# Ledger of designs, part 59: designed miniproteins, single chains, continued (3)

Each design is a single chain, and the fold is of that chain. pLDDT is the mean over its residues in the fold that is shown.

## One batch from the design tools (miniprotein)

Design m10042
Fold by ESMFold2-Fast:
Structure m10042 (fold): chain A 60 residues (1-60)
Amino acid sequence: KKEEEIKKFQEKVEKHLEATKANLDADPSLTPEQKERRLATIEEAAQLSLEFYKKRIDKE
């Protein structure tokens, strides 16, 4: 089922987000506002990636 492919992709995206968030939190050169903006952009990109993956799997 397509659900398994989506779940695998989602898990990869979640691991990437966790790593990116940790890197942003550890970066002393970024202000809290800059970290928030970058995290928001990455989270939005992750959501879009999941939506595009679902559409591509559906269309094959």
Scores: mean pLDDT 78

Design m10043
Fold by ESMFold2-Fast:
Structure m10043 (fold): chain A 68 residues (1-68)
Amino acid sequence: SEEEIREARARLEETLEKLRKSSEVDREFAEIFEEMLREMERLGPTEEVNQEILKKAEPRVEELRKKR
């Protein structure tokens, strides 16, 4: 639903703010989440689009997790 998509987006925005405040590795995570938010805005909010965006970001997120 649109409500679930709005909640997911709000959580990403909150996570972005926290990441920017903590470390240099967290800045790289922030860049990934910013790209995801821009794609969500560009493609329009559906659950399928949201899932595809998350799936595309996973490899980059995993690489950064290994650096922590």
Scores: mean pLDDT 70

Design m10044
Fold by ESMFold2-Fast:
Structure m10044 (fold): chain A 105 residues (1-105)
Amino acid sequence: STAKAVKEAEPLIDEEVETEKELNEKLEKAQEAISAGDVKKAQELLKEAEELLKKLKDLAEETIKKLEENGASKEVVDQFKEGSERRLANLEKQLAELKKEVAEL
């Protein structure tokens, strides 16, 4: 059942949530470093954010695979895909904007 598939994917979903939280914290700290004119600290934080974004993409792919393997409905799989794609696109845009701000310092 879809409910069982979601339960099986729960550890990956939880790790995805934790990784996204850590990524958002790095992006916030990078913005603070930019505001302070600390180019080196901003660059370090943005590199850490890039690594977390890569991990988040991998976790999203693993979550989708786990849902499909455990018989989640196409509707639920598509909802998770669309949600992840939207969140990842927003995070990629934020990261790119902060990198541009650092380059202007």
Scores: mean pLDDT 89

Design m10045
Fold by ESMFold2-Fast:
Structure m10045 (fold): chain A 110 residues (1-110)
Amino acid sequence: KAEALRQKAKDVLSEGLLKAIKILEEGNAPQDLLDEARAALEDFATRAAMSIETYAFPGFEKALEELKAKMAELQKKYPATKSSIEKALKVIEAGAKKAMELARLAEEEE
């Protein structure tokens, strides 16, 4: 059912975001970077969840691009964390792709 697929899409996003934060923690990211990354990830999660609920896929894609831009900014501020940020972004992109696939399946079940 559409509702279950929307919930699964949100769950996949949440799992990917938590994994991304753990990657940054394991990379010994400074607290300031972790705070800014967490805020950016929470903003993305809120906007992405709304986009999943309303099937507003362009809004989801825009939120993801804004998150990627913020992470690139953090990478410039903290060059020593480049590898960890790149790993975190790959996890986020994989989770976002799967969440979008589940959301599109949910729209088809309407």
Scores: mean pLDDT 82

Design m10046
Fold by ESMFold2-Fast:
Structure m10046 (fold): chain A 64 residues (1-64)
Amino acid sequence: MLTLTPVVSSEDPKVQKEVQEKVGVQEAPDYDAAAEKARESLEIAQQIGEETGVKITVEFRVEE
């Protein structure tokens, strides 16, 4: 079981908090599933970024 911990950075602290809360910590059985969950999380960040006009960076810490 893999644990994906998102680290969100943004110029706007309110936007950073919203993305961090929406994405959250995720679990995946393998790296293929982890990659898919990371993609879904990045899509959420992209949508919020487009709506707000704020730059958002998301990094994932992967642990077993």
Scores: mean pLDDT 81

Design m10047
Fold by ESMFold2-Fast:
Structure m10047 (fold): chain A 84 residues (1-84)
Amino acid sequence: MMKVAEEAAKELEKLKTVEELRKELERAAKRAGLSKAQVEELMNADADTLEELFKNTNKPEHVKAIVAAHAYALAEKKEEYEKK
């Protein structure tokens, strides 16, 4: 699983915009067989929620979707340094 997460993270480094990260999240979620509701949940999830999902999954495609969601969440929060 760690190698899958590292590979996904390297691919996400090529994506520079929030829009590109959103599209990659949708693509990864489709490969994982996630529903529209689950994709929306991942798009709105905070880093703590995504970390918990990562710990509780053993499916490579689900790991890739979670890693993409985490990158998207961080990109959106880039200006929220204080973190409430």
Scores: mean pLDDT 70

Design m10048
Fold by ESMFold2-Fast:
Structure m10048 (fold): chain A 99 residues (1-99)
Amino acid sequence: GSYSPEILEAAKSLAPNLSDEDQLEFYNLVVEGVLNLDKNKLKNALLIMQKNGWPLTPEEINNMSLAELLRLIAERDSDESLRKLLLGLAEIIEREESS
């Protein structure tokens, strides 16, 4: 589908060092993963980062918890507000999983 300029700018902000196609795919996987608490979507987002030279193995990504995946995405995010939201969500999930 066609994307609005605002979505493209958000994708660039989240992953500025990726290609336009990989930025958009990464952004969509993060949004879907966060909204649905879908660990597989978040893993797939990090696999795009790994493919683009991030120093993570597929095994490391596959063994991460949902909270760990969210924290790792937050560390990469250039948007401080989104980073804080992702870290807050990771803390909530970690508390739920620890109960």
Scores: mean pLDDT 72

Design m10049
Fold by ESMFold2-Fast:
Structure m10049 (fold): chain A 82 residues (1-82)
Amino acid sequence: MQQLEELIRQAERYLRQAREALRRGDLDTAQEYLERARRYLRQGEELIRQDPTVPGDLRMRLSRLRRDLEFAEEQLKRELEK
């Protein structure tokens, strides 16, 4: 449980940093932070798949994080295509 919470916290932190970099137009930094956030998100999702006893609140946080990360990755893609 502690491990999953830490993974979610790290993914949230890197997503926040990525969004800040996107606002500044720092696309290289944004890409790096989004990649880090995605890695932590994938590890958290794997833990949930292996442990059905994970509380629903943590599952909801991870689901929300995935959606937010997907939006940020889409923003980065649009900026890189300019």
Scores: mean pLDDT 84

Design m10050
Fold by ESMFold2-Fast:
Structure m10050 (fold): chain A 90 residues (1-90)
Amino acid sequence: MEEEARAAAAELNADPALAERFAAHVEALAKALVEEAKKTGKLDEAIEGLREAAEQARLLLSVAEGAAAEAARRALEALERALRELEEAK
């Protein structure tokens, strides 16, 4: 887990364009998940999945630097915003 996070951080830091695409993808995925959860009513399942994803983003941020750190921070912020929106929808 931590070794995989360190490998991912190194890859993202070596390629700022990849880091930007990663952050944008997580932001888009978090938004889509919120929309689907509200539509289907599966809020608790989505909240649990988002919490797990946020934990992974925090792990990545803890070992990341440079472009990887910025990407991980943006991903975490998007996941935390999605969590708050779904918890308020209950």
Scores: mean pLDDT 82

Design m10051
Fold by ESMFold2-Fast:
Structure m10051 (fold): chain A 69 residues (1-69)
Amino acid sequence: MEDKSAALPYLEELPVDLRNVAIAATGASAKEFTEAVRILAEHKDDPELAKKLAAEAVKNPEDSKIIAE
């Protein structure tokens, strides 16, 4: 979808593990998904911190759990 295309450059910068987490959370709104993927990309050198911050950016509890785990 158009709104999620903004996340594509960040997805390509992610390590495989974090990219798989981002893809699993694709059910989130375009805004929340793009924000979460951006946070993962900005903090890719600390995957535990990246997952925690990205999970906090997502309002949906199910998607937040997928990102945090």
Scores: mean pLDDT 67

Design m10052
Fold by ESMFold2-Fast:
Structure m10052 (fold): chain A 65 residues (1-65)
Amino acid sequence: TRDQILDAARAEFAEKGFAGATIKSIAARAGVSQQTIYRHFKNKGDLEIAANEPLALDDIKAAIQ
């Protein structure tokens, strides 16, 4: 499930940073296989962008407004 992967990725990146977070730990947190993550996101960078995009946009909007 894409949303479960995104929630798990946000938590892992927040706790461990990009370098410390792994696809394996994100998969374990989301309750899915690493293969399931790779079906939705090509790599860890793509997943990080998708996971943080709404928050980044919200931050930019708040700063401008």
Scores: mean pLDDT 71

Design m10053
Fold by ESMFold2-Fast:
Structure m10053 (fold): chain A 65 residues (1-65)
Amino acid sequence: AEDQAIDELLSNPDLRQKYIAEGRDKVEEDFKKNFPGVTPSGGFLTFMSMLQGSLLLVEDVKKKL
């Protein structure tokens, strides 16, 4: 059951895109809050969005286990 839930989350590209998008929104909001006068680079946003999205995915997987 746990392995199936993990596989479904990891193999579903729509869910992956959702977590990447949620990660991006969070990173952009946190960046604006901490550095309101600074525009982050696209590369920085992409990297941090993927990292944050991965953390959100892991937390949701843990909640389903």
Scores: mean pLDDT 69

Design m10054
Fold by ESMFold2-Fast:
Structure m10054 (fold): chain A 108 residues (1-108)
Amino acid sequence: SPQQKLDQLKNLIDQIKQLSKQAIEKLKKAKTVEQAKKIATDFLDQIASLLQQNGYDDQAQAAYQTKEQVKKAKTIEQVERITFGFISKILSFLLAEMVEYEFQIRQS
C-alpha cells in the first residue's frame, strides 16, 4: 500500500541521515587523502547496499559511480565535495519520493 511504502521510505531516509552524519564527522577528522577515500568509499558501499535492499537499484548504481569518482580524487576537499554532493542528491530524491506517496495517500 502507499502507507507501507511511505513508512519504509521514512525509515530508509532516517538510516541514510544517520550514516551520513557519521561519515561527515569521520571525514572532518581525516588527516590524509587515503583516510578520506576509505571513509567515503566504506560509506558509499553501505548506502548502495541499503538503497538496493529497498528497491532503489538506480540510486545504488549512482552510489557505486560516486565511489569511482572518490577513488580518483587527489585531495581531502575533493573527497568531501564528491561525498557531500551525493548525500545532498540522494536525500533530495528520497524526500521527493516521500512527498509523492503522501500525495497518493491523500487522494485515496
Scores: mean pLDDT 90

Design m10055
Fold by ESMFold2-Fast:
Structure m10055 (fold): chain A 97 residues (1-97)
Amino acid sequence: SMEELRRIAEELARIIREVGELLIERLREQGAPQEVLDRLREVTEGRVRMALEAPEDPRITVRELLERLLEELETLLEQGLTEVEPLLRRVRELLER
């Protein structure tokens, strides 16, 4: 249903925000300049908007965004960012709906 698709998109948006926060914190700990942190925040906000608009956007599906995020989180996990494991599980659960 469209209502279920909107709920999935809202959960995807929450996961995207959590990923963005983890990446910003990691970069801050590595001494990244404020301009880099601000840019990542803007990119994260854009991704959140795209996810929320996806149920009504014929150019992109919620499933495609979930699949892209899954690949991104798997790469981050391989790079040692173990904090993404719970987020990976949530993305997989949404893909099974």
Scores: mean pLDDT 89

Design m10056
Fold by ESMFold2-Fast:
Structure m10056 (fold): chain A 61 residues (1-61)
Amino acid sequence: SIADELIEEFEKKAKGASKEEIEKLFKEYMQRLFTLQHQGKISDEELVEALKRMGEIYKKS
């Protein structure tokens, strides 16, 4: 899904990035996910699951 693609991009960009870069990426990718959900391109359930996965990646970074 589009959400899965964004999470994969986020994870790849977060690898080797500084804490400041990861925080910026987290904000950017959260905003992209909210925009997709607001446009009806992903479901509320897909948004929640994607945000959960992003949080786990952020925590491990």
Scores: mean pLDDT 83

Design m10057
Fold by ESMFold2-Fast:
Structure m10057 (fold): chain A 85 residues (1-85)
Amino acid sequence: MVAAPEVELSEEELEELRRLEEKLKEVIEKEPDEEVRRALVGLALAEIARRLGAEDVAAYYEARLATLPEEARARAREILAEIKA
């Protein structure tokens, strides 16, 4: 994997990512729709990649989201927005 090993994340940034992962895990486990769960995982990975400056990786996950139904993508975006609030 092409990664910049010199990229240093602060403990605060790592803790924010950990909190996001915990909230996402709970929401994903409670979501009965498999396609919405897949969309949530894709959106979360794209968001994490953007925060890390890996825009190419974020674009990859966003492109994969285009293969999912629009209804599932829209619902997943709403859920992710609520998690961030």
Scores: mean pLDDT 73

Design m10058
Fold by ESMFold2-Fast:
Structure m10058 (fold): chain A 77 residues (1-77)
Amino acid sequence: MTKVRQEIAATMRRIARLAAEKGQTAFATDIMRRLMQASSVAQALAVLRDAIARSTDPAMVAEFRAAEERLRAIEAE
């Protein structure tokens, strides 16, 4: 669980910085809030999949996809 929470925290930092550059802070804040509330890897992955589906910015989509891959890798350990 600790590695998952560390990855979520790192992902939130990257999302916050990128969203500030793109003017998407409200969207990023919603996604980060939902990630903080996720009690399982499956719930965190569901939040990231929703974020990917709702995002039109390719850099934001790439960050969410990378986060999904890292969380899946941690769960597979």
Scores: mean pLDDT 79

Design m10059
Fold by ESMFold2-Fast:
Structure m10059 (fold): chain A 120 residues (1-120)
Amino acid sequence: MGRGVMARTYAAIVDLLRRAGVRDPQGAADQIAQAARDLLVQNNKEDYFRFAMDLVLEALKLALGEVDSETASPRAGFAVTLLGNNLSAEILRAAADVVERSGNPELAERLRRIADGMAG
């Protein structure tokens, strides 16, 4: 159960990063996934990896103007409920660092602004 859902979420992240002009979109997505996993392990929330990736996907859609805040909110809100505000913000900041290093500092800044809104 869930292999197909995670594969689709990962493929969607790779596609959004490619459309954003990120260098090595697959490698960037792998680095984001690894950073999320490391943060989840540190917080004893390893079982929530799917929701961390859902959060990253919805934040990328919002940052790229693919969806408005209302459309993204229920899926992102559910992930934040499970992860908590601070860990959700840390995951998005880690994703922003990967995106910046991969050649899109403007997208990284938009992801950091979304993260700041979660942390208060």
Scores: mean pLDDT 81

Design m10060
Fold by ESMFold2-Fast:
Structure m10060 (fold): chain A 78 residues (1-78)
Amino acid sequence: SALEKAFAEMQKLLAELNKKLAAYVDTDPIKALELAIEALKKIIGLLKATPETPWNKELIAALEEDLALAEEELAKLK
């Protein structure tokens, strides 16, 4: 139940991100990257709010590494 709600919310966030990226990717790649970082932070937050399993713990760690790399890349573009 909680995991199903988290996946449904994550799917909505990904759909919203995809729509916003389509508007910015060709015109403002920095804005596109900022939107991707914000979506990734929200996804990590949703996963952390679900009961801990070995699978979601591993996924959270991987996503946090991806977030750190994305934030580093954004810093290089500024």
Scores: mean pLDDT 77

Design m10061
Fold by ESMFold2-Fast:
Order: structure tokens, then sequence, then C-alpha cells
Structure m10061 (fold): chain A 85 residues (1-85)
């Protein structure tokens, strides 16, 4: 369902943020890609997808602080979409 896919996207995104805060960049990229997959299945807004993709790009470049900011923005947008269900 859309709700289950949204909840999974939120779960993986929270885990990706935590991994980045711990310096586990490769793990965070894997978790962010899982969040992206579930967000796409949920049919979320383009802005959510854009923020997750930007976060992955910055994490890959070693800009952990900027990557976290983009993941936190995506998380806020996903939680707003879940609240409308």
Amino acid sequence: SKEENLKKAIEYLKRAIEALKQGKVDEAITLANEALSYALKAGVSVEVIKNIRKAIDYARKGDVETAIKYLEEALKLLEQELSKL
C-alpha cells in the first residue's frame, strides 16, 4: 500500500541519517537508496526524490553535513505526506 511504502521510506531515511552521523557513509548510501526505492513505489512528490538523490550525491563526494541536511528535508516531506493519509 502507499502507507506501507511511505513508512518503509521513512524508516530507511532515518537509518541513513543515523549512519551518516556515525561516519558510515557507504552504509548510509545503501540505506538512502532503499528509502528512494520505497518513496518511488509510494508515488511521492518530485521534491522528495530530488532531496534523496542530492543527499546521495553529496554523501558520495564526502560532504556528509550537506547530505544530512538533504535527507532531513526529505524526511520532513515524507512525514507530511504520511500525515495526509
Scores: mean pLDDT 91

Design m10062
Fold by ESMFold2-Fast:
Structure m10062 (fold): chain A 79 residues (1-79)
Amino acid sequence: SAADKALQEALRVLVEIAREAYEKAKELEDEKERYRVLLEAAEEAKKKAEEILKDFPESKEKTAAVLDEDIALLKQLEA
């Protein structure tokens, strides 16, 4: 379906953002700085996924909810 195709595109973009964040984080010795990089990447990933899934509200809501849980955890770890 069109929704499945949009979800696959969102997942591809999320993986790319995660890979770039990992490359940046692995160069950092400070654990808080690593969590900050991951937090910024997770927030960017949410915005990109919401844009890709804008016409598919159920998939958008479910994807945003998962990313919000990850963002909340990263905020706790960075603090």
Scores: mean pLDDT 84

Design m10063
Fold by ESMFold2-Fast:
Structure m10063 (fold): chain A 97 residues (1-97)
Amino acid sequence: SLSSKETQLEILGTLALMSLAVFRREAEKRGDKETVKLLKEISDELAKQIAAGDVEGFIETLKKGIEKLKKSPNKELAEDAVRTLELIRKQLEEIAK
């Protein structure tokens, strides 16, 4: 069922990974190795939590990733990534109720 927490995690988690891949490619084009590394680390952890069906762990990883991105030297790209991840986090928190 699309109403299941696991199904919603798979859908929204996949969208998060796709969004992070777009931001990572943009960071690569800009030569921002720190942001590339950070986005890859966030993506790798999120993918593990999607595979495990761990909604709470996914939300926690998003929160930590957002805080790290806010400290990025490439503020423009980081702010776009933060906005995207915050929207996904908010949707997952509503579903997790």
Scores: mean pLDDT 81

Design m10064
Fold by ESMFold2-Fast:
Structure m10064 (fold): chain A 95 residues (1-95)
Amino acid sequence: MSEEEKREKALELIQKVRDAVAEEMTANRDDLDKVIAASLILMQLSVIEIGLKNGMSLEEVAETLRKVAEFARKNGMDKVAELIEQAAKEIEELA
């Protein structure tokens, strides 16, 4: 697999996480703390995506995603945390 193909697969996995976070945010729209947490997660995913496009290694992407998953778990977003952890594992396996 080429480095470009690995990057595209990583971006696809990050997009699936973004979609799940957006759904969680919509489902919990009346819970301000969860909306704030979801918004911060989306911002962190955007930073990771920019980093990946600018040469951040897949290993660094996976490590950073695991930190985002810990943040999600601490804010009661266990389903989102599990999806981020799965994405991090799949991205690390691409490296």
Scores: mean pLDDT 85

Design m10065
Fold by ESMFold2-Fast:
Structure m10065 (fold): chain A 63 residues (1-63)
Amino acid sequence: MASEVSAFTEAVKTDGYENIVITEEDSKVLAQKVIEKANELSKDSEKVEVALSGNIAVIQYKK
């Protein structure tokens, strides 16, 4: 639910990082999208971190 997405994002959020939130009902589709986005971000960012919880993924990266 939206409140779970917000709570999880806030719990994993790191100061000075940008956040991208991805939600998918299928955990395999979620994992695929996360891998693709993290790979894109790692080309332009020094650090990329991923946190997963059920159907929610939060990707954090430093510009």
Scores: mean pLDDT 76

Design m10066
Fold by ESMFold2-Fast:
Structure m10066 (fold): chain A 74 residues (1-74)
Amino acid sequence: SLADQFRAALLADDPARAAALLLAVTSEEEQERVLKILASHTLSPAMREALRAAARAHPDAAFGAAVLRVLDAR
């Protein structure tokens, strides 16, 4: 799944891949999985920056806003 690939990109600290995968998330099921994965992982500064940019560029504005809320929670 996209969420499993996204988890792998976070674990590998691959910001470009994680951002591309985030932009590809369209289904509500995958969105919920991605948000749970984000909330459970410690992110490098480069990863946070890439994911903020991808969240702002995401075609689903509600999902993009939810990603930004998770990233900004601390």
Scores: mean pLDDT 87

Design m10067
Fold by ESMFold2-Fast:
Structure m10067 (fold): chain A 83 residues (1-83)
Amino acid sequence: MPSEVELEAAVVVVGAASLKAVGEPLADEVLDAAQEALDLEDEEGVRLAREAYKALLKGDYERARRLIEEARALNARARAEKA
């Protein structure tokens, strides 16, 4: 059974993919960050990607962009720890 974090990541991935399909700005960046965090088992990256997705749903692009950058930084750290 997937972990709670894996289920949260799956919801963000599906939601962001749906937004990307309708041309929502930054949806592809949220999708990429969530998928990478899930693959790396980066729990903090998943949480930040989820927060970015919620900001995107509210049209808060400034907040979404900052959260995407933070998620990418955590994903980069998780990659370095596994290398």
Scores: mean pLDDT 80

Design m10068
Fold by ESMFold2-Fast:
Structure m10068 (fold): chain A 89 residues (1-89)
Amino acid sequence: LREEAIAAFAAGDDLRALELLQEYARREGLSPEEAMFLFTEVGLEGLLRAGRVELAEEILKEAKRYAEETGDELAARVAEAAEELLREH
């Protein structure tokens, strides 16, 4: 699922990639923090490899919004790491 999601993003099949990530999060019973980390790390890597900066920015925005709303330290750290990754590309 995770590897398939990265491959789908790289192939430009963004909707399938997001569905695969959501399915993985559900199957593993991930917390909101863990799910946000999954979406941020795996989604951004796949999208950036495909050169899809706009979608990568949208994922980053969602991660930042979650961190701001919850005040979770881990979520904030992940959002910052994602922003740095996006800036480097």
Scores: mean pLDDT 72

Design m10069
Fold by ESMFold2-Fast:
Structure m10069 (fold): chain A 79 residues (1-79)
Amino acid sequence: MELEKKIEELREKAKAYEEQAKSARDFVNKMREYLEKNPDLSEEEREFLKRQIDLAEQTANDMEEKAKRYKEEAEKLSK
């Protein structure tokens, strides 16, 4: 595999993970708005949705870290 192609692949993966992180952040915001707009949700439903928000935040953090690692690898190879 050519070095330039490997660097390109790493940068593309970094962008993909960055976009996934943004999508997860957007999902968190929408779910928080849904919780606030729907006060009649049961305690169990509210707890479930809060867990989904927490998982989405963890997913966003994980995707951001993966994006960072792929960017660092691409930069290391491009030196």
Scores: mean pLDDT 84

Design m10070
Fold by ESMFold2-Fast:
Structure m10070 (fold): chain A 94 residues (1-94)
Amino acid sequence: SHKEEFLKDFKERLKTLSDEEKVELLGKIIEAIKTGEGGFPIEELAELLVLVAESLKDVPRELLEPVLPELKELLSHPDPIIVEAAREALEYLE
């Protein structure tokens, strides 16, 4: 399916990114969730959030400092899918 192919391609792209670039990507996903811009389905953004967070689970906390406050704010998001994704992401990063 297009979704399965997209997720596979996304995971392969994550392997080519530096930890700093992955943190920047996490920030962009959080911004897309907050603004609702770009026309991405909220379910896809939630899945991408978790995938990027999992890819960062072993990185130094200092690299995560710019995005952790923004990620924690998603716990107050009106969409339960986003709240659950943010919780799972924080379990990888904390």
Scores: mean pLDDT 82

Design m10071
Fold by ESMFold2-Fast:
Structure m10071 (fold): chain A 86 residues (1-86)
Amino acid sequence: SAEQEEALAGLARAREEIARLKEWAKKTLDDESAEKILKLLDEIERLIDEMEAAVRAGDWARVQALLERIAEIGKEIGKIVLEHLK
C-alpha cells in the first residue's frame, strides 16, 4: 500500500539519520557520553528493525507502540546532548 511504502521510506531516512548521529557522537563527545548515546542509538536501530517488520505485516498498532518507545529514547539522547552543550 502507499501508506506502507511511505512508512518504509521514512524508516530508511531514519536509519541514515541514526548513522550520522553515531558518527557525530564519536567525533564530538567525550568517550563516556559517546558510549551512552551509541548504546541508545543501537536500541533505536533494533526498534526500527521491529517497526519495518510491523509495517510489512500491516500491524499499525505495533508501529505506534514502537514509535512511542523510540520517542522516549530520543528524549533521553536529547538530554545528554543538551547537558554536553552547557
Scores: mean pLDDT 87

Design m10072
Fold by ESMFold2-Fast:
Structure m10072 (fold): chain A 100 residues (1-100)
Amino acid sequence: SMEEKVQELVRRFTILMFRAIAEVSEIYLALKQNTKEGIEEAKKALEELREIIEELKRLAEEARRLGAEELAEEIERVVKKFEEKIKELEKEVKKAEEEI
């Protein structure tokens, strides 16, 4: 049913949100090490975060196709916040590279 499809999208959204939060945390922990290895770990986590955000964008498109407009808008708000956070984290990684 459409309700079952929407519930599956909510489940996938929740999992992707927690994965994105985990990657943000890994970037901060890696940068706090103040090492070249930590910078490389932060860059890898940043790439994984970008991939999760692309999956969230596809999920929002799926929600819109199902007519779940409110869910699509919520996913899009989360995407925008993480895109802003990615830009912030990219600057922090670049600064860390210049200080080592």
Scores: mean pLDDT 90

Design m10073
Fold by ESMFold2-Fast:
Formats: sequence, C-alpha cells, structure tokens
Structure m10073 (fold): chain A 65 residues (1-65)
Amino acid sequence: DIEFLSKIVLELKKGKISVEEALEKVRKYTKEEIQKRFEYLVNLENNKVDEEDEKIALELSESME
C-alpha cells in the first residue's frame, strides 16, 4: 500500500517515530527485499524533502507488486 509507506516516511520526517520503529513496521508489513530497500533509503536521510520522501515510498510500494 503506497499510502502506508508514504505515511511512515512522513512520520519519520516529522519526528513522530524513530527510524527503528519505522523499520520494524516495514518488516511486519513487507517482504525482506523491500525491508532492505527501505532501510537503505531511510539511511540516505530521505526524510528531508517532501517530494523525495513520497517518491521513495511510492517506488518502494511499487516493488511490492
């Protein structure tokens, strides 16, 4: 679900959840391949820009299809 991943990225950007909490939510929700990609993207500090945050969450969600 694209909206779910985008929401997690936005929550990270706003500081409402930690990177560790976000990764745990993704691990519960997605396949390991997607979890590793999400971890990589988060480590790049993609939480700094709205457009990049949503684009990354969208691309990650698309790989679940």
Scores: mean pLDDT 62

Design m10074
Fold by ESMFold2-Fast:
Order: sequence, then structure tokens, then C-alpha cells
Structure m10074 (fold): chain A 100 residues (1-100)
Amino acid sequence: HPDENLSDEELVERLVKGLENAIKYLESNPDLSAEERQLLAGIVLQEAREIASLIKDEEMKELVIEKGEEIARAIAEGDLKRARELVEELRKELLKMIKE
């Protein structure tokens, strides 16, 4: 997997970009069914877990999994405002861990 050679900082950047792209896709397709949103939520959760598996720092790994689950739930519920807020919270928390 190409991502195996990335630093925790690079993995986090890739994850955040992926989550932002998923939310943009949902915002651009407001006619998606509940079943389609649930499928996308599952994809988002799987991507978060895959990135988390490559992160070396255990606390960052746990945070990515926890926030990934929350973001996936917001997407499944169609609460894109909450999903965006959670992605921004995740970015801020991860930046704090990297800098502190």
C-alpha cells in the first residue's frame, strides 16, 4: 500500500482531504437516498479505519477511529453540517497532537 510509507502527519492530511471530498460529493448530490448515504457512510468509516491502521501514534489512531465513526453517523443521517463540524474538530485535535 503506497500509504505505508507516509508519516502520521501525511496520513492525517490524506484522511482530512478524503473526508472533505466525501462531504462535497454529498452536498453536490442532495437527491441521494437514505440507503445510498448509509453506503457512503460505510465507505468513509472503512477509509478512516484503513488510515488509522497505518498511523503509528496510538492516541492519534484512536482519535481517527472515534471521529471517523461520528462523521460516518452524521453522513448516514444526512446531517452534513454536523459532518463538516466533526471533520474540522478532527483536524484541530490532530494538529494539536502533532504540534504538542
Scores: mean pLDDT 82

Design m10075
Fold by ESMFold2-Fast:
Structure m10075 (fold): chain A 88 residues (1-88)
Amino acid sequence: SEERKKEEIEALRRLLAAADQILANPEQALAILEQLEAELEATLKDESVRNAARAGLAQLRDAVRNKDFAAIEELKKQIEERIERLES
């Protein structure tokens, strides 16, 4: 549906913004992830989109925990490609 697609794009853009902020300010990564989780919980209503967003958040958390900034860059690329696909 168009509503689900819009919600997915909004979730992906929030994940992308958080990834960019973490790469720019790694020392603030935990605070950025906490803010992202709160924003996703407050805004997402579709169960499928919420589950996908939670999976993306978990991947960011794992990369931060492991100090794997290359994994964050790869996640960023995958998110950007998914947004482009949805907007096409």
Scores: mean pLDDT 87

